# Designed miniproteins, single chains, continued (2), part 41

Each design is a single chain, and the fold is of that chain. pLDDT is the mean over its residues in the fold that is shown.

## One batch from the design tools (miniprotein)

Design m5406
Fold by ESMFold2-Fast:
Structure m5406 (fold): chain A 69 residues (1-69)
Amino acid sequence: MSEEQLRRAAEIFGELAREQPERSDLALLSEAARRAGLRLTPDNLLAAMQTVREVAAEILAELRARYAN
């Protein structure tokens, strides 16, 4: 599992969460990981969730800046 794949999964997760707000975070993360080529296992799921939270905070800050315009 690479950090680059985790970061890409986090970006896709953010996009999917906007398109499908009714789905659970776990379901969206699984789909995002599949699209990013990241294989989710019980062992790497926790690390993936931690990275997604960190990147989601960055994406949220950028979206707030875009929304102000």
Scores: mean pLDDT 69

Design m5407
Fold by ESMFold2-Fast:
Structure m5407 (fold): chain A 75 residues (1-75)
Amino acid sequence: LGTPLSPEEAERLLKTAEELAKQAIEHYKNGDKSKAASLLTALGILAIGARLQGNDEVAEKIEELYKKAVEEMEK
């Protein structure tokens, strides 16, 4: 499979994913649904990439962030 992430790189990726999820929610609440969709797409791509590279734990955490962001938008 792809190159496995170091613990530091995994932490950095998760922080990036958290920021993307937060920004997606904020843009959605502000009525910028197009930007929210773009940010969610980026978050989904990160999850798929992590999974394909064998970083399953990181992928699961990013997938959880995606799901929670969508749930928050649906409120």
Scores: mean pLDDT 82

Design m5408
Fold by ESMFold2-Fast:
Structure m5408 (fold): chain A 73 residues (1-73)
Amino acid sequence: MPTARAEIVVTKAGEKTYKVEITLTFSDGRRATHVLEIEAENVEEAIKKAEEIARSAVAAAGARLEEIRVEVK
């Protein structure tokens, strides 16, 4: 089973909207980038939602998520 690392960048886009950039790097050489605008009450909720999206995307790709790194801008 391939493994994946997720790098998440969260940027405040509005009063309760955040831009989330998720970069997934797979042990088999695949790479995927997801750019989403999400609604969240605060940055902590935005991070939680972004991590859930990353986990779901990795699972859908048939891989295991072994590392998540988050950067807030």
Scores: mean pLDDT 86

Design m5409
Fold by ESMFold2-Fast:
Order: C-alpha cells, then sequence, then structure tokens
Structure m5409 (fold): chain A 80 residues (1-80)
C-alpha cells in the first residue's frame, strides 16, 4: 500500500540519519546533520499529508526518491 511505501521510506530515512550522526565529528558536519534532520521532519510530515489527501502513488514515489537522493548525497559528503 501507499502507507507501507511511506512507512518504509521513513524507516530508511531514520537509518540514514543515525548513520549521519555517527559520521558527523566536526561542528560544521553536526550543523549540516541538524539542518538535514529538520528537512527530514518536514518531508515526513509532507509525505503523510500526501497520503491522507490521496495523492497519486507516482507523485509520492517521486517525492520519496528525490528526498532519499538528497539524503544519500549528504551521506557521501560525510564519508569523504
Amino acid sequence: SMEELVEEAIKRLKEIVDEMEKLATTPQQKADVERFKKSAEEAIKRLKEMVEKGYPEEVIRRDIETFLRTAEALLERLKA
């Protein structure tokens, strides 16, 4: 279901955030992670609202994919 799709995305996002927190050692990195956490909270809220309002699965999937791509980019930057 779309609810399961969003729930899986939220779980993955929390895993990524946990990894980011483990990798962030400098004040700048910690600030970047905190900023991302706020963006993640807003994205989660938006995804839940999209499901409640009956947005098409394609739109929801695309939003999830875009956000996770952003998360992966920050992870790669922290690993560098």
Scores: mean pLDDT 85

Design m5410
Fold by ESMFold2-Fast:
Structure m5410 (fold): chain A 98 residues (1-98)
Amino acid sequence: MELYTELSRVENEIFNTPDKEKVKKLLERYKELYKKIKEEREKNREEEIEKLAEEYQEKYKLPEEKARELAEVVLFATEGLEEAAVSFVEMVAERKLK
């Protein structure tokens, strides 16, 4: 939660600052934060899958195996969307540094 809040703050500063020197420092901070988020997510991956699977089994009346499969697919898709968002922010920062 804290890491995502900080990531969003840095992202907004990258979008709104015209200062190239500040953008360079913000981009470094953004990459550092995202790396920490990925590491924390990887450590908690099994717990997150179990939690989502339990939720889906209760809500959609899925067998445990199918609920777990769905949870894994949803987590994979979420990771892909986050990676695309990060790439977009990096592109915006790089364009400002020209």
Scores: mean pLDDT 83

Design m5411
Fold by ESMFold2-Fast:
Structure m5411 (fold): chain A 76 residues (1-76)
Amino acid sequence: SRMEELLKRLEELREELERLRAQSTDPQIKAALDQAVRLIDATIEAARAGKLTVEQVEEFVRQLEETLEWLKKQLE
């Protein structure tokens, strides 16, 4: 289903954020990445509980992907 695809994408993004956290030496960046991971976990839990629509999860994934691409470009 579309929801299952989105949840898989969130799990992939979570793993990418954990990799960036491991590579960072800046405690402020590490804290921000930790917070982003917690937001992903909360979103996955809420979606699995039926509290979020497919459209809401899709928008969250879109915003998160845009933010992550921007962040990766800044860290180059």
Scores: mean pLDDT 85

Design m5412
Fold by ESMFold2-Fast:
Structure m5412 (fold): chain A 87 residues (1-87)
Amino acid sequence: MTEELENLDKDEQIELIKKKIEQQVKESYQIIDSMNLSEEEKKELKEMIDKSGEILFKGFKAKIEGDEKEYEEQLQKYKELAQEWEK
């Protein structure tokens, strides 16, 4: 995996990460749908998964582009979301 990423340009790396995050979000949705939870609880979990996916994508994109400020901002948002989820 690491060697494959080293041979890709930045745009290809961003596209690969986007696809991986979209796949993980889809798989998380399937897991949530299989849980014995209310529709309201499933909706809240899906919204948290969507937010996590957006933050992760923006963070990885910023890191690939060398935007340390944006990366740190997304890392902070991820920590805030994790605290909300544990509450």
Scores: mean pLDDT 78

Design m5413
Fold by ESMFold2-Fast:
Structure m5413 (fold): chain A 55 residues (1-55)
Amino acid sequence: SLEELKEKAKELLKKYAEKDYSVLGDLNQIFAEIIKLTGDSREAMEILVALEKEK
């Protein structure tokens, strides 16, 4: 579900912010799945930006 993908993205974004770049591949995969569910890459990007700001 989109909510499960958002939760996973939030955890990966926290690790990326801590300079754990090993999660970049997983984060890109989750982003692709969010694009697939929303059908809009702009909306998917806005979701990730909002999650990053939420901490």
Scores: mean pLDDT 77

Design m5414
Fold by ESMFold2-Fast:
Structure m5414 (fold): chain A 81 residues (1-81)
Amino acid sequence: VSLSAATRAVVTAIEELARAQEEGLLSPEDAKAVGDAVSAAMEAVRAGDAATAAQHLREAADILRRSGAEALAEAVERALA
């Protein structure tokens, strides 16, 4: 995964988290978990570590999928490709 792809996926994850919260798809606990994973991915991008950023973004996508927001999880995964 490139840093540009990881950066795009971070932006996508932030947008999809906001959408999921607006639609009431996430519990407060799941929303915090996704937010924490996205924050960790942002720190990895700042450090120049695309692989670690991708791992955290995949974690965020997995939480979204487990919470029933499968289409939003797929959007994050597509941004990483």
Scores: mean pLDDT 82

Design m5415
Fold by ESMFold2-Fast:
Parts: structure tokens; sequence; C-alpha cells
Structure m5415 (fold): chain A 108 residues (1-108)
């Protein structure tokens, strides 16, 4: 299956939403409802990515979802630094995945 283009689009959207979530938490201008809704959107997109991914990427997306849920729990406890560190790690992981997907598309 040649799902690399669709995965790349989903990963790009996830990166944008992660950056938004980090900014919302940093600026403390968003409501708790808005922050949790943004994190839930990220989880939903990871679930979509997982549905079209091979077994290796499915495991990757499972770990990413678990990390978003950990960030959500940290946020609810008022540990904003932990929440943002976890979201920052996700951003790094997705940036690497984006590069690998781009390289795979160019070689195909």
Amino acid sequence: SQNQQQLLQLVDTIIDLLQDAIKMIETDKASDEEVTQKLDQIISLYQQAKSIADSSLQRFFDSQIATVEEAKEAYKKGDYMEANMLLGALLTHNSVLRLLLQQEIQRS
C-alpha cells in the first residue's frame, strides 16, 4: 500500500496542532476546555494515522497517543512544564517521522 502521502498530510496537521497546544499552555490565554479539546483532536488524528499505517508505524502512533494522554493528565494536575515537555517531545518525534516519510515518497 502507498499510504505515505496521506500519512505525511496527517503528520503535518498533527505538528500544527501540537504547536498550537504548546502555545495555548505557554500563554495561559486559552480555557482548560480549549486546551483539552486541542489535545483530543491530536489523539483523533493519531488514531486516523494508525488506521492507515503499517505495523511498525502503528506501534509508533500508539506510543504517541499514550504521550498525549500523559500530557493531558499533567495539564489537568496543573503541571504545565511537564505537559509542554511531553508535547515538545512529540513535536520532535513527528518532525523526524515527517522527514522519513518525505524521503520515502521521493525514493518511490
Scores: mean pLDDT 88

Design m5416
Fold by ESMFold2-Fast:
Structure m5416 (fold): chain A 62 residues (1-62)
Amino acid sequence: SFAELLERGKEVIRRFGEKEGLSEEEIERGIQTVEGAVKQAEQNPSLVPLLLKELEELEKLA
């Protein structure tokens, strides 16, 4: 579901930000970017495969 995708994205940004020593502001901006990307994919489902690929690549780095 899009709700699960959003939670996965937010968790990845938090973990990646902690690992890289990002500020709380930078992490919040990352979360906002994920929220926007998920919302865009809800309006245009053809973007879902690209979003999933990007998320999986980020999960490997976090």
Scores: mean pLDDT 81

Design m5417
Fold by ESMFold2-Fast:
Structure m5417 (fold): chain A 118 residues (1-118)
Amino acid sequence: MEELEKKLEAIRKKVEYTMEKGKASEELKELAKRVYEIGKEAVEAKDEKSFEIALKVLGALELAAAGDKEEALEALEKAIKEAEEHEKEAEEKGDEKSVELAKRIKEEAERAKKLIEE
């Protein structure tokens, strides 16, 4: 648990630094904060898959803030697909919390993709 929390905190700091340097929009910064909170909830729920997908979304937001829009969009599309697969598996297992986390990650990733494509 401690190691996952440290990894999440390290990526959060890196994303925030890149966003400030790249003068990222307030909307992109708020999106990153929401994904970070989902990642924290995934650690608390012991949902390693939702945690992994949340980290991938944060990494895509970092790429977008650095100006690597094409790589960011590719990473977001991959994260959306992984979130959809995780949601289906969680639904089959009756894991309501993992279904909720997967849906929230997908929604934030889709919102990020739309914001970056504009």
Scores: mean pLDDT 85

Design m5418
Fold by ESMFold2-Fast:
Structure m5418 (fold): chain A 82 residues (1-82)
Amino acid sequence: GAVAKAKLISQLEKLQSEESNPNCKGALQSVVNSLKDNPVTATSLTQLIDGLKEKVDEESNPECKAALSKVLSLVKNVLEEL
């Protein structure tokens, strides 16, 4: 719902603002943009989780990998609350 979308975007924007690495910040911004442009549904969150898993697996920078893994956990938690 709209509340879940707003909460998730706010949490991700906070993570992005606290990120000092421009590559990690760019990756987080892409996730935020995807969430802003799409409705938050079980289907859309499942697709986002699958995409985030691929990004985490392919990420070689341990800082960015940790940040993306944290985002993945937040998205999974929101999906469980729907």
Scores: mean pLDDT 79

Design m5419
Fold by ESMFold2-Fast:
Structure m5419 (fold): chain A 68 residues (1-68)
Amino acid sequence: TLEARGAASVKEVLEKGIERLEEEGKYELAKKIREYLEKGDYESAAKLLAGYLTGDFEGVEEAWRENE
């Protein structure tokens, strides 16, 4: 059977990241990441969180600005 451990770990990291963003008052980013998580788009959610953690918001913003 396919191991669900990786998906669970990613989801846990994303949920922890959302909580940190909300604690810092970054509700807009937290909401966007949560929306991707709810849709099962862990890749987009992880990229938004990674952009925040590394400070590379420009590349991340361009990715979802195209969505408009």
Scores: mean pLDDT 66

Design m5420
Fold by ESMFold2-Fast:
Structure m5420 (fold): chain A 80 residues (1-80)
Amino acid sequence: MSEADRLNMEAGAYLTSGMMLYTVSKLAGELTEEDIKEAIELVEKAIKLAREALKLDPENESARKTLEASERKLRELKEE
């Protein structure tokens, strides 16, 4: 696996963690400001790692998709 692929996999894990935290808290009816802040931090970490993957391999389609999904999720979280 390339270094760009490793960074993208790590980015995907952070995005998934942020999404799960938000979804589980929302489904429990107990979504707190702290949960939103933590989800934002996890998604921002995903964005950073996906950008680093694209710096190493600008044509990495998986990293581009991870970045786009992470940026979209960050916008959604900031509008809550």
Scores: mean pLDDT 84

Design m5421
Fold by ESMFold2-Fast:
Structure m5421 (fold): chain A 101 residues (1-101)
Amino acid sequence: EAIEALKEGRYEEAKKLFEEEVKKDPTNPLARYLLRVAYEKLGDKKTIGEAYLNRGKNYLKQGKYDEAIKDFKKAIELTKDDPVLREKAQKYLNEAEKKKS
C-alpha cells in the first residue's frame, strides 16, 4: 500500500504510511529508506511547482496569458499536496483566465 502510493506518485500519502511504519519499527531499513525517497520526491515536486508558479507570474506580467495559464495549471498539479501553494497557484490561474477573456 505505502509502496503502491510511492509508485503512483502519491508522495504525501506514501510519506504518512512509511512514517507510521517507521514509528512502529524504527529499525526497519527499507521503510526508513523509502520514507527518505518520499521526502525527496515531495521536495522536488514542490520546487518544480514553485518554478512554474514564478514563470507563470512573469508571463502574466508580460501579458502572455496563454503561457501563464499553462504554467499555473502545471504548478497546481505539482503542488496538490501543499494547500497553501495550490491555493496561490489557483488564484493566479483565475486572474490569468479573467484577463485573457
Scores: mean pLDDT 82

Design m5422
Fold by ESMFold2-Fast:
Structure m5422 (fold): chain A 86 residues (1-86)
Amino acid sequence: SNVERIERIIDEIFAETDFRVRMEKMKELRELVKKIIETVDKKTAERIESLLEDFEFALRVTGNERQRANARRLADALLAELRKAS
């Protein structure tokens, strides 16, 4: 499923140390999330878009354990919304 593929990409992003490769993975994530957003109600789409934006922003600031934990929390919240949408 698209959700299972998204979960794999998120795990790859957290394992990746190369910023350029991480951004390519983020681009792939955005395209898959866009496909799911097209199939859900407006309120769910807005929640998913907000979480995706917050997650992308948080990934730029993962220099310590707290910041990495925040990015993971946002990723988990995004995955929870995507699973409800399935």
Scores: mean pLDDT 83

Design m5423
Fold by ESMFold2-Fast:
Structure m5423 (fold): chain A 62 residues (1-62)
Amino acid sequence: SAEVEALIAALGSDSAEEQQAAVEKLIALGREAVEALRRAVATSRDAAVRVGSQYVLEQLGE
């Protein structure tokens, strides 16, 4: 959960490499990340975090 939250925060990184690594790791975690990603889409004030979280959810079929 702390790992998932750190990866979700990294979706808002200004580093393209860090953002891409976070996307890949969240997809690899799969189901474990879904609830936290849904929360981020609904509550994050960072547009990059919301967009990235939605993208990961779509990749997971959610």
Scores: mean pLDDT 87

Design m5424
Fold by ESMFold2-Fast:
Structure m5424 (fold): chain A 93 residues (1-93)
Amino acid sequence: MPKVGDILVGEITSSTDPRFKPGAPVVINITGVDPKDPRVLEAIVSAWDVTTNRMYHAEATVEIKSVEGDEVDLHVTLKEDGSELDVRAVVQG
């Protein structure tokens, strides 16, 4: 289960945002946990923006959808514009 200070490395599996393509690498740095629901996290997301050809870094709310060992399926909502991503990631130690 991800916690504050964990770094998750994975891939975007779906996106509502044309900046981010399925299969693109993503890094998620967990900065907070909702005190009412440990499956809801605050994070900084880093992903490649294909429209600007640059790395994108932004604050996001992350919902843990499933956990299997070190693998997690996440739903990411970017705070900037409300764009949504699904991500499959592995918790880095």
Scores: mean pLDDT 83

Design m5425
Fold by ESMFold2-Fast:
Structure m5425 (fold): chain A 85 residues (1-85)
Amino acid sequence: SMADLEKKKAKLEAGLELALKADPKDPFVASLLMALGDVYFEQGEYEKALELYKEALELLKEVLGEDHPLTKLAEERLKELEKKM
């Protein structure tokens, strides 16, 4: 439901704020960005989802490298979103 998505968004935004304060280069930050992007995608907010997936992908490439499974997941999310735009 929309209420469930808004609750998930709020939790992810709070988690992202805490993760960024702890270590902005933690791969967990990218996981939170991807999860938040998924919520925006589900809401039809494609431009915001695009921004979040790109930010996650750049962080994952920097800290884990292009061949890491999480980096490949972010690339796949971005490709799926681009097909909707």
Scores: mean pLDDT 87

Design m5426
Fold by ESMFold2-Fast:
Order: structure tokens, then sequence, then C-alpha cells
Structure m5426 (fold): chain A 100 residues (1-100)
């Protein structure tokens, strides 16, 4: 029941991606979404939508940076990240799953 910081979430996702670097872009996105859902489920029910969205945006940003370092096309993730500014956390996670 320890609330994860955005920094801790970013590091956990980065580690997950490094351990799975040989997987497809789609598989890496799925792993990131599953990890985000796990981490979000550990947050207090009183956690603001803005904080949940910041966590999701942090996960997308580190995933984009990682994939870009591998020369992968990150355009779908960039589009979801931009749209996330006006979306709910659930809508953003659904959009991420649709890119995988």
Amino acid sequence: MKEPSIQEIVQEIKKLLEENKDKSVEEKVRLMVEKLKELLSQLPSSTSEERKQAIVQGGISITRLFLKSLGEDTTPLAEVLEASETMTTEETLAALEATA
C-alpha cells in the first residue's frame, strides 16, 4: 500500500522495457499498459484524476524515449500522449491498447 511516485513508476517501466528490448513494439506497449494498470491499482481511491493521468503520461514518455533510442516509430504513442491532455486515464489506457 505504498503510493508509488512518478519517478518510481518511470524507473519500473524503463527496467521492464530493458528486460524485454528484443520484443516487438506492440508487445512492449502491452507490457507498459499492464504495468501502468498494476501501479494505478495500488494507488489510494482518493488519488486525483490529474495524478493518475500524470503517471500514465510518464509511462508513455519513457516508453517513447526508449523506443526512439532503438530507432522505432513512436508516432502512435506521441498521438496518444497529445490526446491524453483532454482524456481520462481509462480513455488513455484504451487508446494505448489500440496502438498495440
Scores: mean pLDDT 80

Design m5427
Fold by ESMFold2-Fast:
Structure m5427 (fold): chain A 90 residues (1-90)
Amino acid sequence: SEEARKAFNAELEKIMDEVRKRAFELLKQGKSIEEVKKEVTEYGIKKANEAVDRIAEEFGLSPEEKERLKKLAIEQIKEYVDFLAKLVES
């Protein structure tokens, strides 16, 4: 559904903003890029799973659709974390 897609995109944007803020806070604390990548990826995945579960309940998504959205969200979070790491190293 269009509404479910908009809700998913909005939640993903919020998670990415939180991941970015957390990454910079951990870097300021003197953590290595590798430690930061691990921590914010784990955080982002947790938040993505929680968000997809809420959207699935709200919009009545099938188990297959829910798993597809979880995989999509996790992949986008991993790509975003890799992007942030490259920015710090450049």
Scores: mean pLDDT 88

Design m5428
Fold by ESMFold2-Fast:
Structure m5428 (fold): chain A 92 residues (1-92)
Amino acid sequence: MSPEQREALRRELERLREVAESLREVDPEGSREALELVRQALERLREGDIEGAVRYAMEGAATVIRSAVKAGDDEALQRAIDANGAIEKTAG
């Protein structure tokens, strides 16, 4: 993964964090799970574990998507889908 792709992945993880935080009051458990997965993805990126970072990022995105669907928040759902697509594209 190029330095540009790693930075892109970090930005998408920060976007997922924002979406997860926005769902905190409607789905506290899903939000907490998503935030922990995003935290682990960012930590793996810092450690140079790209495979681990991508795995946690994909799981985090899926968790945010499930939380947004449960919340009925179409804006959060679209943001989560966009972030998921960007993560998949960055991962190859």
Scores: mean pLDDT 85

Design m5429
Fold by ESMFold2-Fast:
Structure m5429 (fold): chain A 90 residues (1-90)
Amino acid sequence: DEYVKIDLPSQSTGETTLKIIGANEEMLSYIASLVGTTATELRKALIEAKGDDSFLKRNEIIVNDKYVVTDVEELLKHVKTDEITLYAKK
């Protein structure tokens, strides 16, 4: 399995699964706004899980295993829940 689950603080009962491929700081900031955590904490967790931050140069996120999104507007269309489960990939 190339994805590593990121453990975040517990959120509400709604759920959205995000699989992150090469997210940059801007994308991490947007994701953090949805999860209710800071971009710094999220970035640290991703680097810790991956052992490398070079992947942060790409903006590829898979939402609920259905959608590959490269911009924030599209991400927000598909993420409508209070709880987000994150996976990181090289």
Scores: mean pLDDT 53

Design m5430
Fold by ESMFold2-Fast:
Structure m5430 (fold): chain A 89 residues (1-89)
Amino acid sequence: MKELEEKVKELYERGLRDPVDIALALLGVEGKKGENVEELMRKNGITTEELFKVVKKVEEAAKRLGIELALPPATLGERKLEVDLKPVK
């Protein structure tokens, strides 16, 4: 739990505000601003179900930290990365 909170805080301090982008970074995905999220998931073998499971954990961690994140989208089809994405250590 505290490890997840620390990683979420690190990503937030790097400028990530989208819980989907944070979840992808936690899953080890690397990408560039403007890349399609669904395509990045496909390339990394990540299912929508797996992604949203991590998104929920990210939102719960952010709530515990008092951090306000953007609302997660209902669908990912046209969603693009808002920032350059590098995995957390």
Scores: mean pLDDT 76

Design m5431
Fold by ESMFold2-Fast:
Structure m5431 (fold): chain A 143 residues (1-143)
Amino acid sequence: NRDVLNMNDKEFAERTKPATEKMREQKLSAPEQAEFLQQLLGELAPLAYKATQLAIEGIRLVKRAQASGDGIKDAQEEGAKLMLEAARLLEEAGLLSAAEGARKAAEYLLEGNVDKAQEAFAEGLRKEGSTFMRFLANLITLR
């Protein structure tokens, strides 16, 4: 899966083209297309994708607690743990800049600074330089 992680824009478009054409041919609804893409990303780069899902969940957990006013400290600690697990998976995948970004994001989650945590994680992914990593970075910043 390192092949996918080092993919440029053209290669990413060409690699995903059969899947996007299949989705169009099958007349999948927007929710079905989103689910199909999520499954495909999990197959192409399982460690990097799982790390991104854990990062999103950690961020959401802190945001939810801040919105309710309940369990904020516990949510910050749990969100940071999820983010550190994301860092471990990224390091296992050989994505050292992304792993460093995730560790910085964990520190910001402990401070309750969700926006800085999101930015730190996304910048770590962007520093890996591939189109796939930029796509994952954009997925984080939309939430």
Scores: mean pLDDT 74

Design m5432
Fold by ESMFold2-Fast:
Structure m5432 (fold): chain A 87 residues (1-87)
Amino acid sequence: NEQVVNDIFTRLKDVLIDRIARRRGVDKSVVRQAFEQGQTRSLLTEEEIQEWLQVVRDTARSMLEAGLISEEGAEQLISRVEQFLEQ
């Protein structure tokens, strides 16, 4: 379900933006702008990327087990987050 994947991705992205903004002591708008410019990698350490990917994988698994997302949807969600974080 593309809509469910999009909704989850948007929420996860917003949570990540919040966490980065707090850790860096900058406004959320600054973090959003950097992501839009493809500078996501410069804002995150490798450890932060791996931690966030694990959160996404755990979320996708929980949603799959609850029947809220398909296996294909779970894979798409993880792929989208990986692509977003590695920009």
Scores: mean pLDDT 78

Design m5433
Fold by ESMFold2-Fast:
Structure m5433 (fold): chain A 63 residues (1-63)
Amino acid sequence: NFLKATNYVFRAMAYLVDGDREGAIRSLQRARDILEDLRKQGIDPEESAKLIEWLDRRIAEVE
């Protein structure tokens, strides 16, 4: 579910505001897992790919 993945991204942003980098990274990774599963199933593949690329950059910046 694309909405569930975006909700995890929103949670990650909340963790970053609270100073919890580990929580943010875990939430971003969870969102990525959901998007990879959606892409594998052929659900919103272009949207999923674009968001995965964004997530990979965000994870690298937070680490």
Scores: mean pLDDT 79

Design m5434
Fold by ESMFold2-Fast:
Structure m5434 (fold): chain A 65 residues (1-65)
Amino acid sequence: SKVSSLSALSIEGVGGSTLGMRIVSIGGDEVVIQIGDIPEEEREELKKQFEELAEKAGKKLVFKE
């Protein structure tokens, strides 16, 4: 869907008080997410959420361990 959180990609978006992932930097083209020590299932779910958000914003997503 293309309706719901059109401005959730900034501040109020994903990355607030995560359990092991945080936004390290947001550029014009890229969003860098740092992955902490979290369960594999949670890690994959969060990665997918961040990836979907970044794709809708037209940015590339990079994960760091």
Scores: mean pLDDT 62

Design m5435
Fold by ESMFold2-Fast:
Structure m5435 (fold): chain A 101 residues (1-101)
Amino acid sequence: AAEARVDELAAQAATEPVELDVPAEDADLLGEVMTAAQAAIEAGLDPGLALVFVGAMAELIRAGRRDLARELAAELRAAAEAGDLPRQRAVVVRALEAAEA
């Protein structure tokens, strides 16, 4: 169910621009998110899923959920460094579910 939803959202992201606007004070955190996404792509994560992750994280930051966004960015980066693709996908799912709540 969660994996099918992630694939569906990745397809949706391909047809709509991702809004990356965050408050100026959160620019460093957005940079951490972008770094984690790039590391995940280099570790084998689908670039569309990485884009979906960045979009979800930007929504969490705008919603004031900065601590969760920082946690998820760190987890994605750790999963990428470990080469753990299932863990990378699980972090993307967690980010999407949190952004939709």
Scores: mean pLDDT 78

Design m5436
Fold by ESMFold2-Fast:
Structure m5436 (fold): chain A 80 residues (1-80)
Amino acid sequence: SMEEVKEKLKEIAKKVLAEAKKRVETEGVAPADALGLALQEFVDEANKLAEEKKVSEEEKRKLILEIATEIQDAMAAWEA
């Protein structure tokens, strides 16, 4: 179901955010660079999952935009 796809994408986002946090806090990566890497990794994994689950291009774009925005917002909060 689309709900299951969305939940899997949220789990990918959690993993990507945890890796980005480690890059910034432990590895000295600049926050903007960590965000770029996080978004790239998220989009790559989301595209693989969407192809595997036969998600339409329209639904894929909506889900990617929604969750990518959540990733960006979460990382922006770390700089406050």
Scores: mean pLDDT 85

Design m5437
Fold by ESMFold2-Fast:
Structure m5437 (fold): chain A 81 residues (1-81)
Amino acid sequence: SKELVDEFLEKVIEVAEEYNVPEEYLEKLREAREMEDPEQALLALAWIVGEYLTDHKDDPRAKEFAKRVEELAKEFREKLE
Protein backbone atom coordinates (compact mmCIF):
# COMPACT_ATOMS: atom_id res chain seq x y z
CA SER A 1 0.00 0.00 0.00
CA LYS A 2 1.36 3.41 -0.97
CA GLU A 3 -0.31 4.96 2.08
CA LEU A 4 1.55 2.61 4.45
CA VAL A 5 4.83 3.12 2.56
CA ASP A 6 4.41 6.92 2.72
CA GLU A 7 3.72 6.68 6.48
CA PHE A 8 6.81 4.51 6.99
CA LEU A 9 9.03 6.91 4.99
CA GLU A 10 7.68 9.93 6.93
CA LYS A 11 8.55 8.22 10.23
CA VAL A 12 12.06 7.34 8.97
CA ILE A 13 12.61 10.98 7.92
CA GLU A 14 11.48 12.18 11.39
CA VAL A 15 13.91 9.78 13.09
CA ALA A 16 16.71 10.81 10.69
CA GLU A 17 16.13 14.47 11.68
CA GLU A 18 16.18 13.52 15.40
CA TYR A 19 19.57 11.81 14.92
CA ASN A 20 21.02 14.71 12.88
CA VAL A 21 21.51 12.68 9.71
CA PRO A 22 23.21 15.00 7.18
CA GLU A 23 20.97 17.04 4.84
CA GLU A 24 22.37 15.15 1.80
CA TYR A 25 20.70 11.93 3.01
CA LEU A 26 17.57 13.72 4.22
CA GLU A 27 17.03 15.17 0.72
CA LYS A 28 17.38 11.68 -0.78
CA LEU A 29 14.84 10.30 1.72
CA ARG A 30 12.37 13.08 0.86
CA GLU A 31 12.84 12.29 -2.86
CA ALA A 32 12.13 8.61 -2.14
CA ARG A 33 8.89 9.59 -0.35
CA GLU A 34 7.74 11.47 -3.49
CA MET A 35 8.12 8.35 -5.67
CA GLU A 36 4.81 7.08 -7.09
CA ASP A 37 5.87 3.42 -7.06
CA PRO A 38 5.83 2.04 -3.46
CA GLU A 39 8.35 -0.70 -4.38
CA GLN A 40 10.80 1.85 -5.82
CA ALA A 41 10.33 4.06 -2.74
CA LEU A 42 11.17 1.17 -0.37
CA LEU A 43 14.17 0.14 -2.49
CA ALA A 44 15.44 3.75 -2.52
CA LEU A 45 14.99 3.95 1.27
CA ALA A 46 17.04 0.74 1.74
CA TRP A 47 19.85 2.05 -0.49
CA ILE A 48 19.93 5.49 1.18
CA VAL A 49 20.00 4.04 4.72
CA GLY A 50 22.62 1.47 3.68
CA GLU A 51 24.80 4.20 2.12
CA TYR A 52 24.55 6.37 5.25
CA LEU A 53 25.46 3.45 7.54
CA THR A 54 28.39 2.42 5.32
CA ASP A 55 29.71 6.00 5.27
CA HIS A 56 29.28 6.32 9.07
CA LYS A 57 29.99 2.75 10.27
CA ASP A 58 32.10 3.97 13.23
CA ASP A 59 29.48 6.51 14.43
CA PRO A 60 27.38 5.30 17.43
CA ARG A 61 24.62 7.74 16.41
CA ALA A 62 24.35 6.08 12.99
CA LYS A 63 24.00 2.70 14.77
CA GLU A 64 21.16 4.04 16.96
CA PHE A 65 19.46 5.50 13.87
CA ALA A 66 19.67 2.06 12.20
CA LYS A 67 18.09 0.45 15.28
CA ARG A 68 15.18 2.94 15.20
CA VAL A 69 14.67 2.31 11.45
CA GLU A 70 14.64 -1.46 12.13
CA GLU A 71 11.91 -0.94 14.78
CA LEU A 72 9.87 1.15 12.30
CA ALA A 73 10.34 -1.55 9.64
CA LYS A 74 8.95 -4.19 12.04
CA GLU A 75 5.89 -2.00 12.71
CA PHE A 76 5.45 -1.50 8.95
CA ARG A 77 5.60 -5.25 8.25
CA GLU A 78 3.00 -5.92 10.99
CA LYS A 79 0.56 -3.63 9.11
CA LEU A 80 0.96 -5.77 5.95
CA GLU A 81 -1.22 -8.86 5.51
Scores: mean pLDDT 83

Design m5438
Fold by ESMFold2-Fast:
Structure m5438 (fold): chain A 74 residues (1-74)
Amino acid sequence: SSMEERRRQREEQLERTREDVKRAMKDWAERYGDPELAEKVLKAFEEALEDARRQGLDPAEVAARLVRAVNEAL
């Protein structure tokens, strides 16, 4: 029913957001020549999503917020 559909949609959105973040970090590393910073940010991002999932939060919402914050900071 609707709950199962929403869970699937959230998982799909999470995967899309993950791909967007990976692409953004690859662009960052190429532009600024700091692959260590890019890796650190990606690791923190993945850990935050994993923690949110374990706590029952919406990982896609957390991911969208993190992506927006990174884009605003850059």
Scores: mean pLDDT 69

Design m5439
Fold by ESMFold2-Fast:
Structure m5439 (fold): chain A 98 residues (1-98)
Amino acid sequence: MEAEEKKKKAEELKEEAKKKLEEALEKAKEMEEKAKENPESKEAEAAAARYIAAAGAYLKAIESSYEEMLKYYKEAEEELKEGEELEEKAKKELEEKK
């Protein structure tokens, strides 16, 4: 009973982590391009680094047992949020310098 519930939750979280991994990789690429175009934007470079860290943590979640999967997924969610905050700061900075 409990073992089957854990398997279902693990599979559901794994599919969610796969989608988030793809999202984090796309955002990392976008921010790396912005950092390349605007080398003075440290926030764009930092956002790219956070999205790469999020992607790595989601990948670890996908490859892990259920208990470790929960830990890595939370770590990835925190890195993704930090990246989104840095992305917003980068966009504002670039807008103000126009």
Scores: mean pLDDT 82

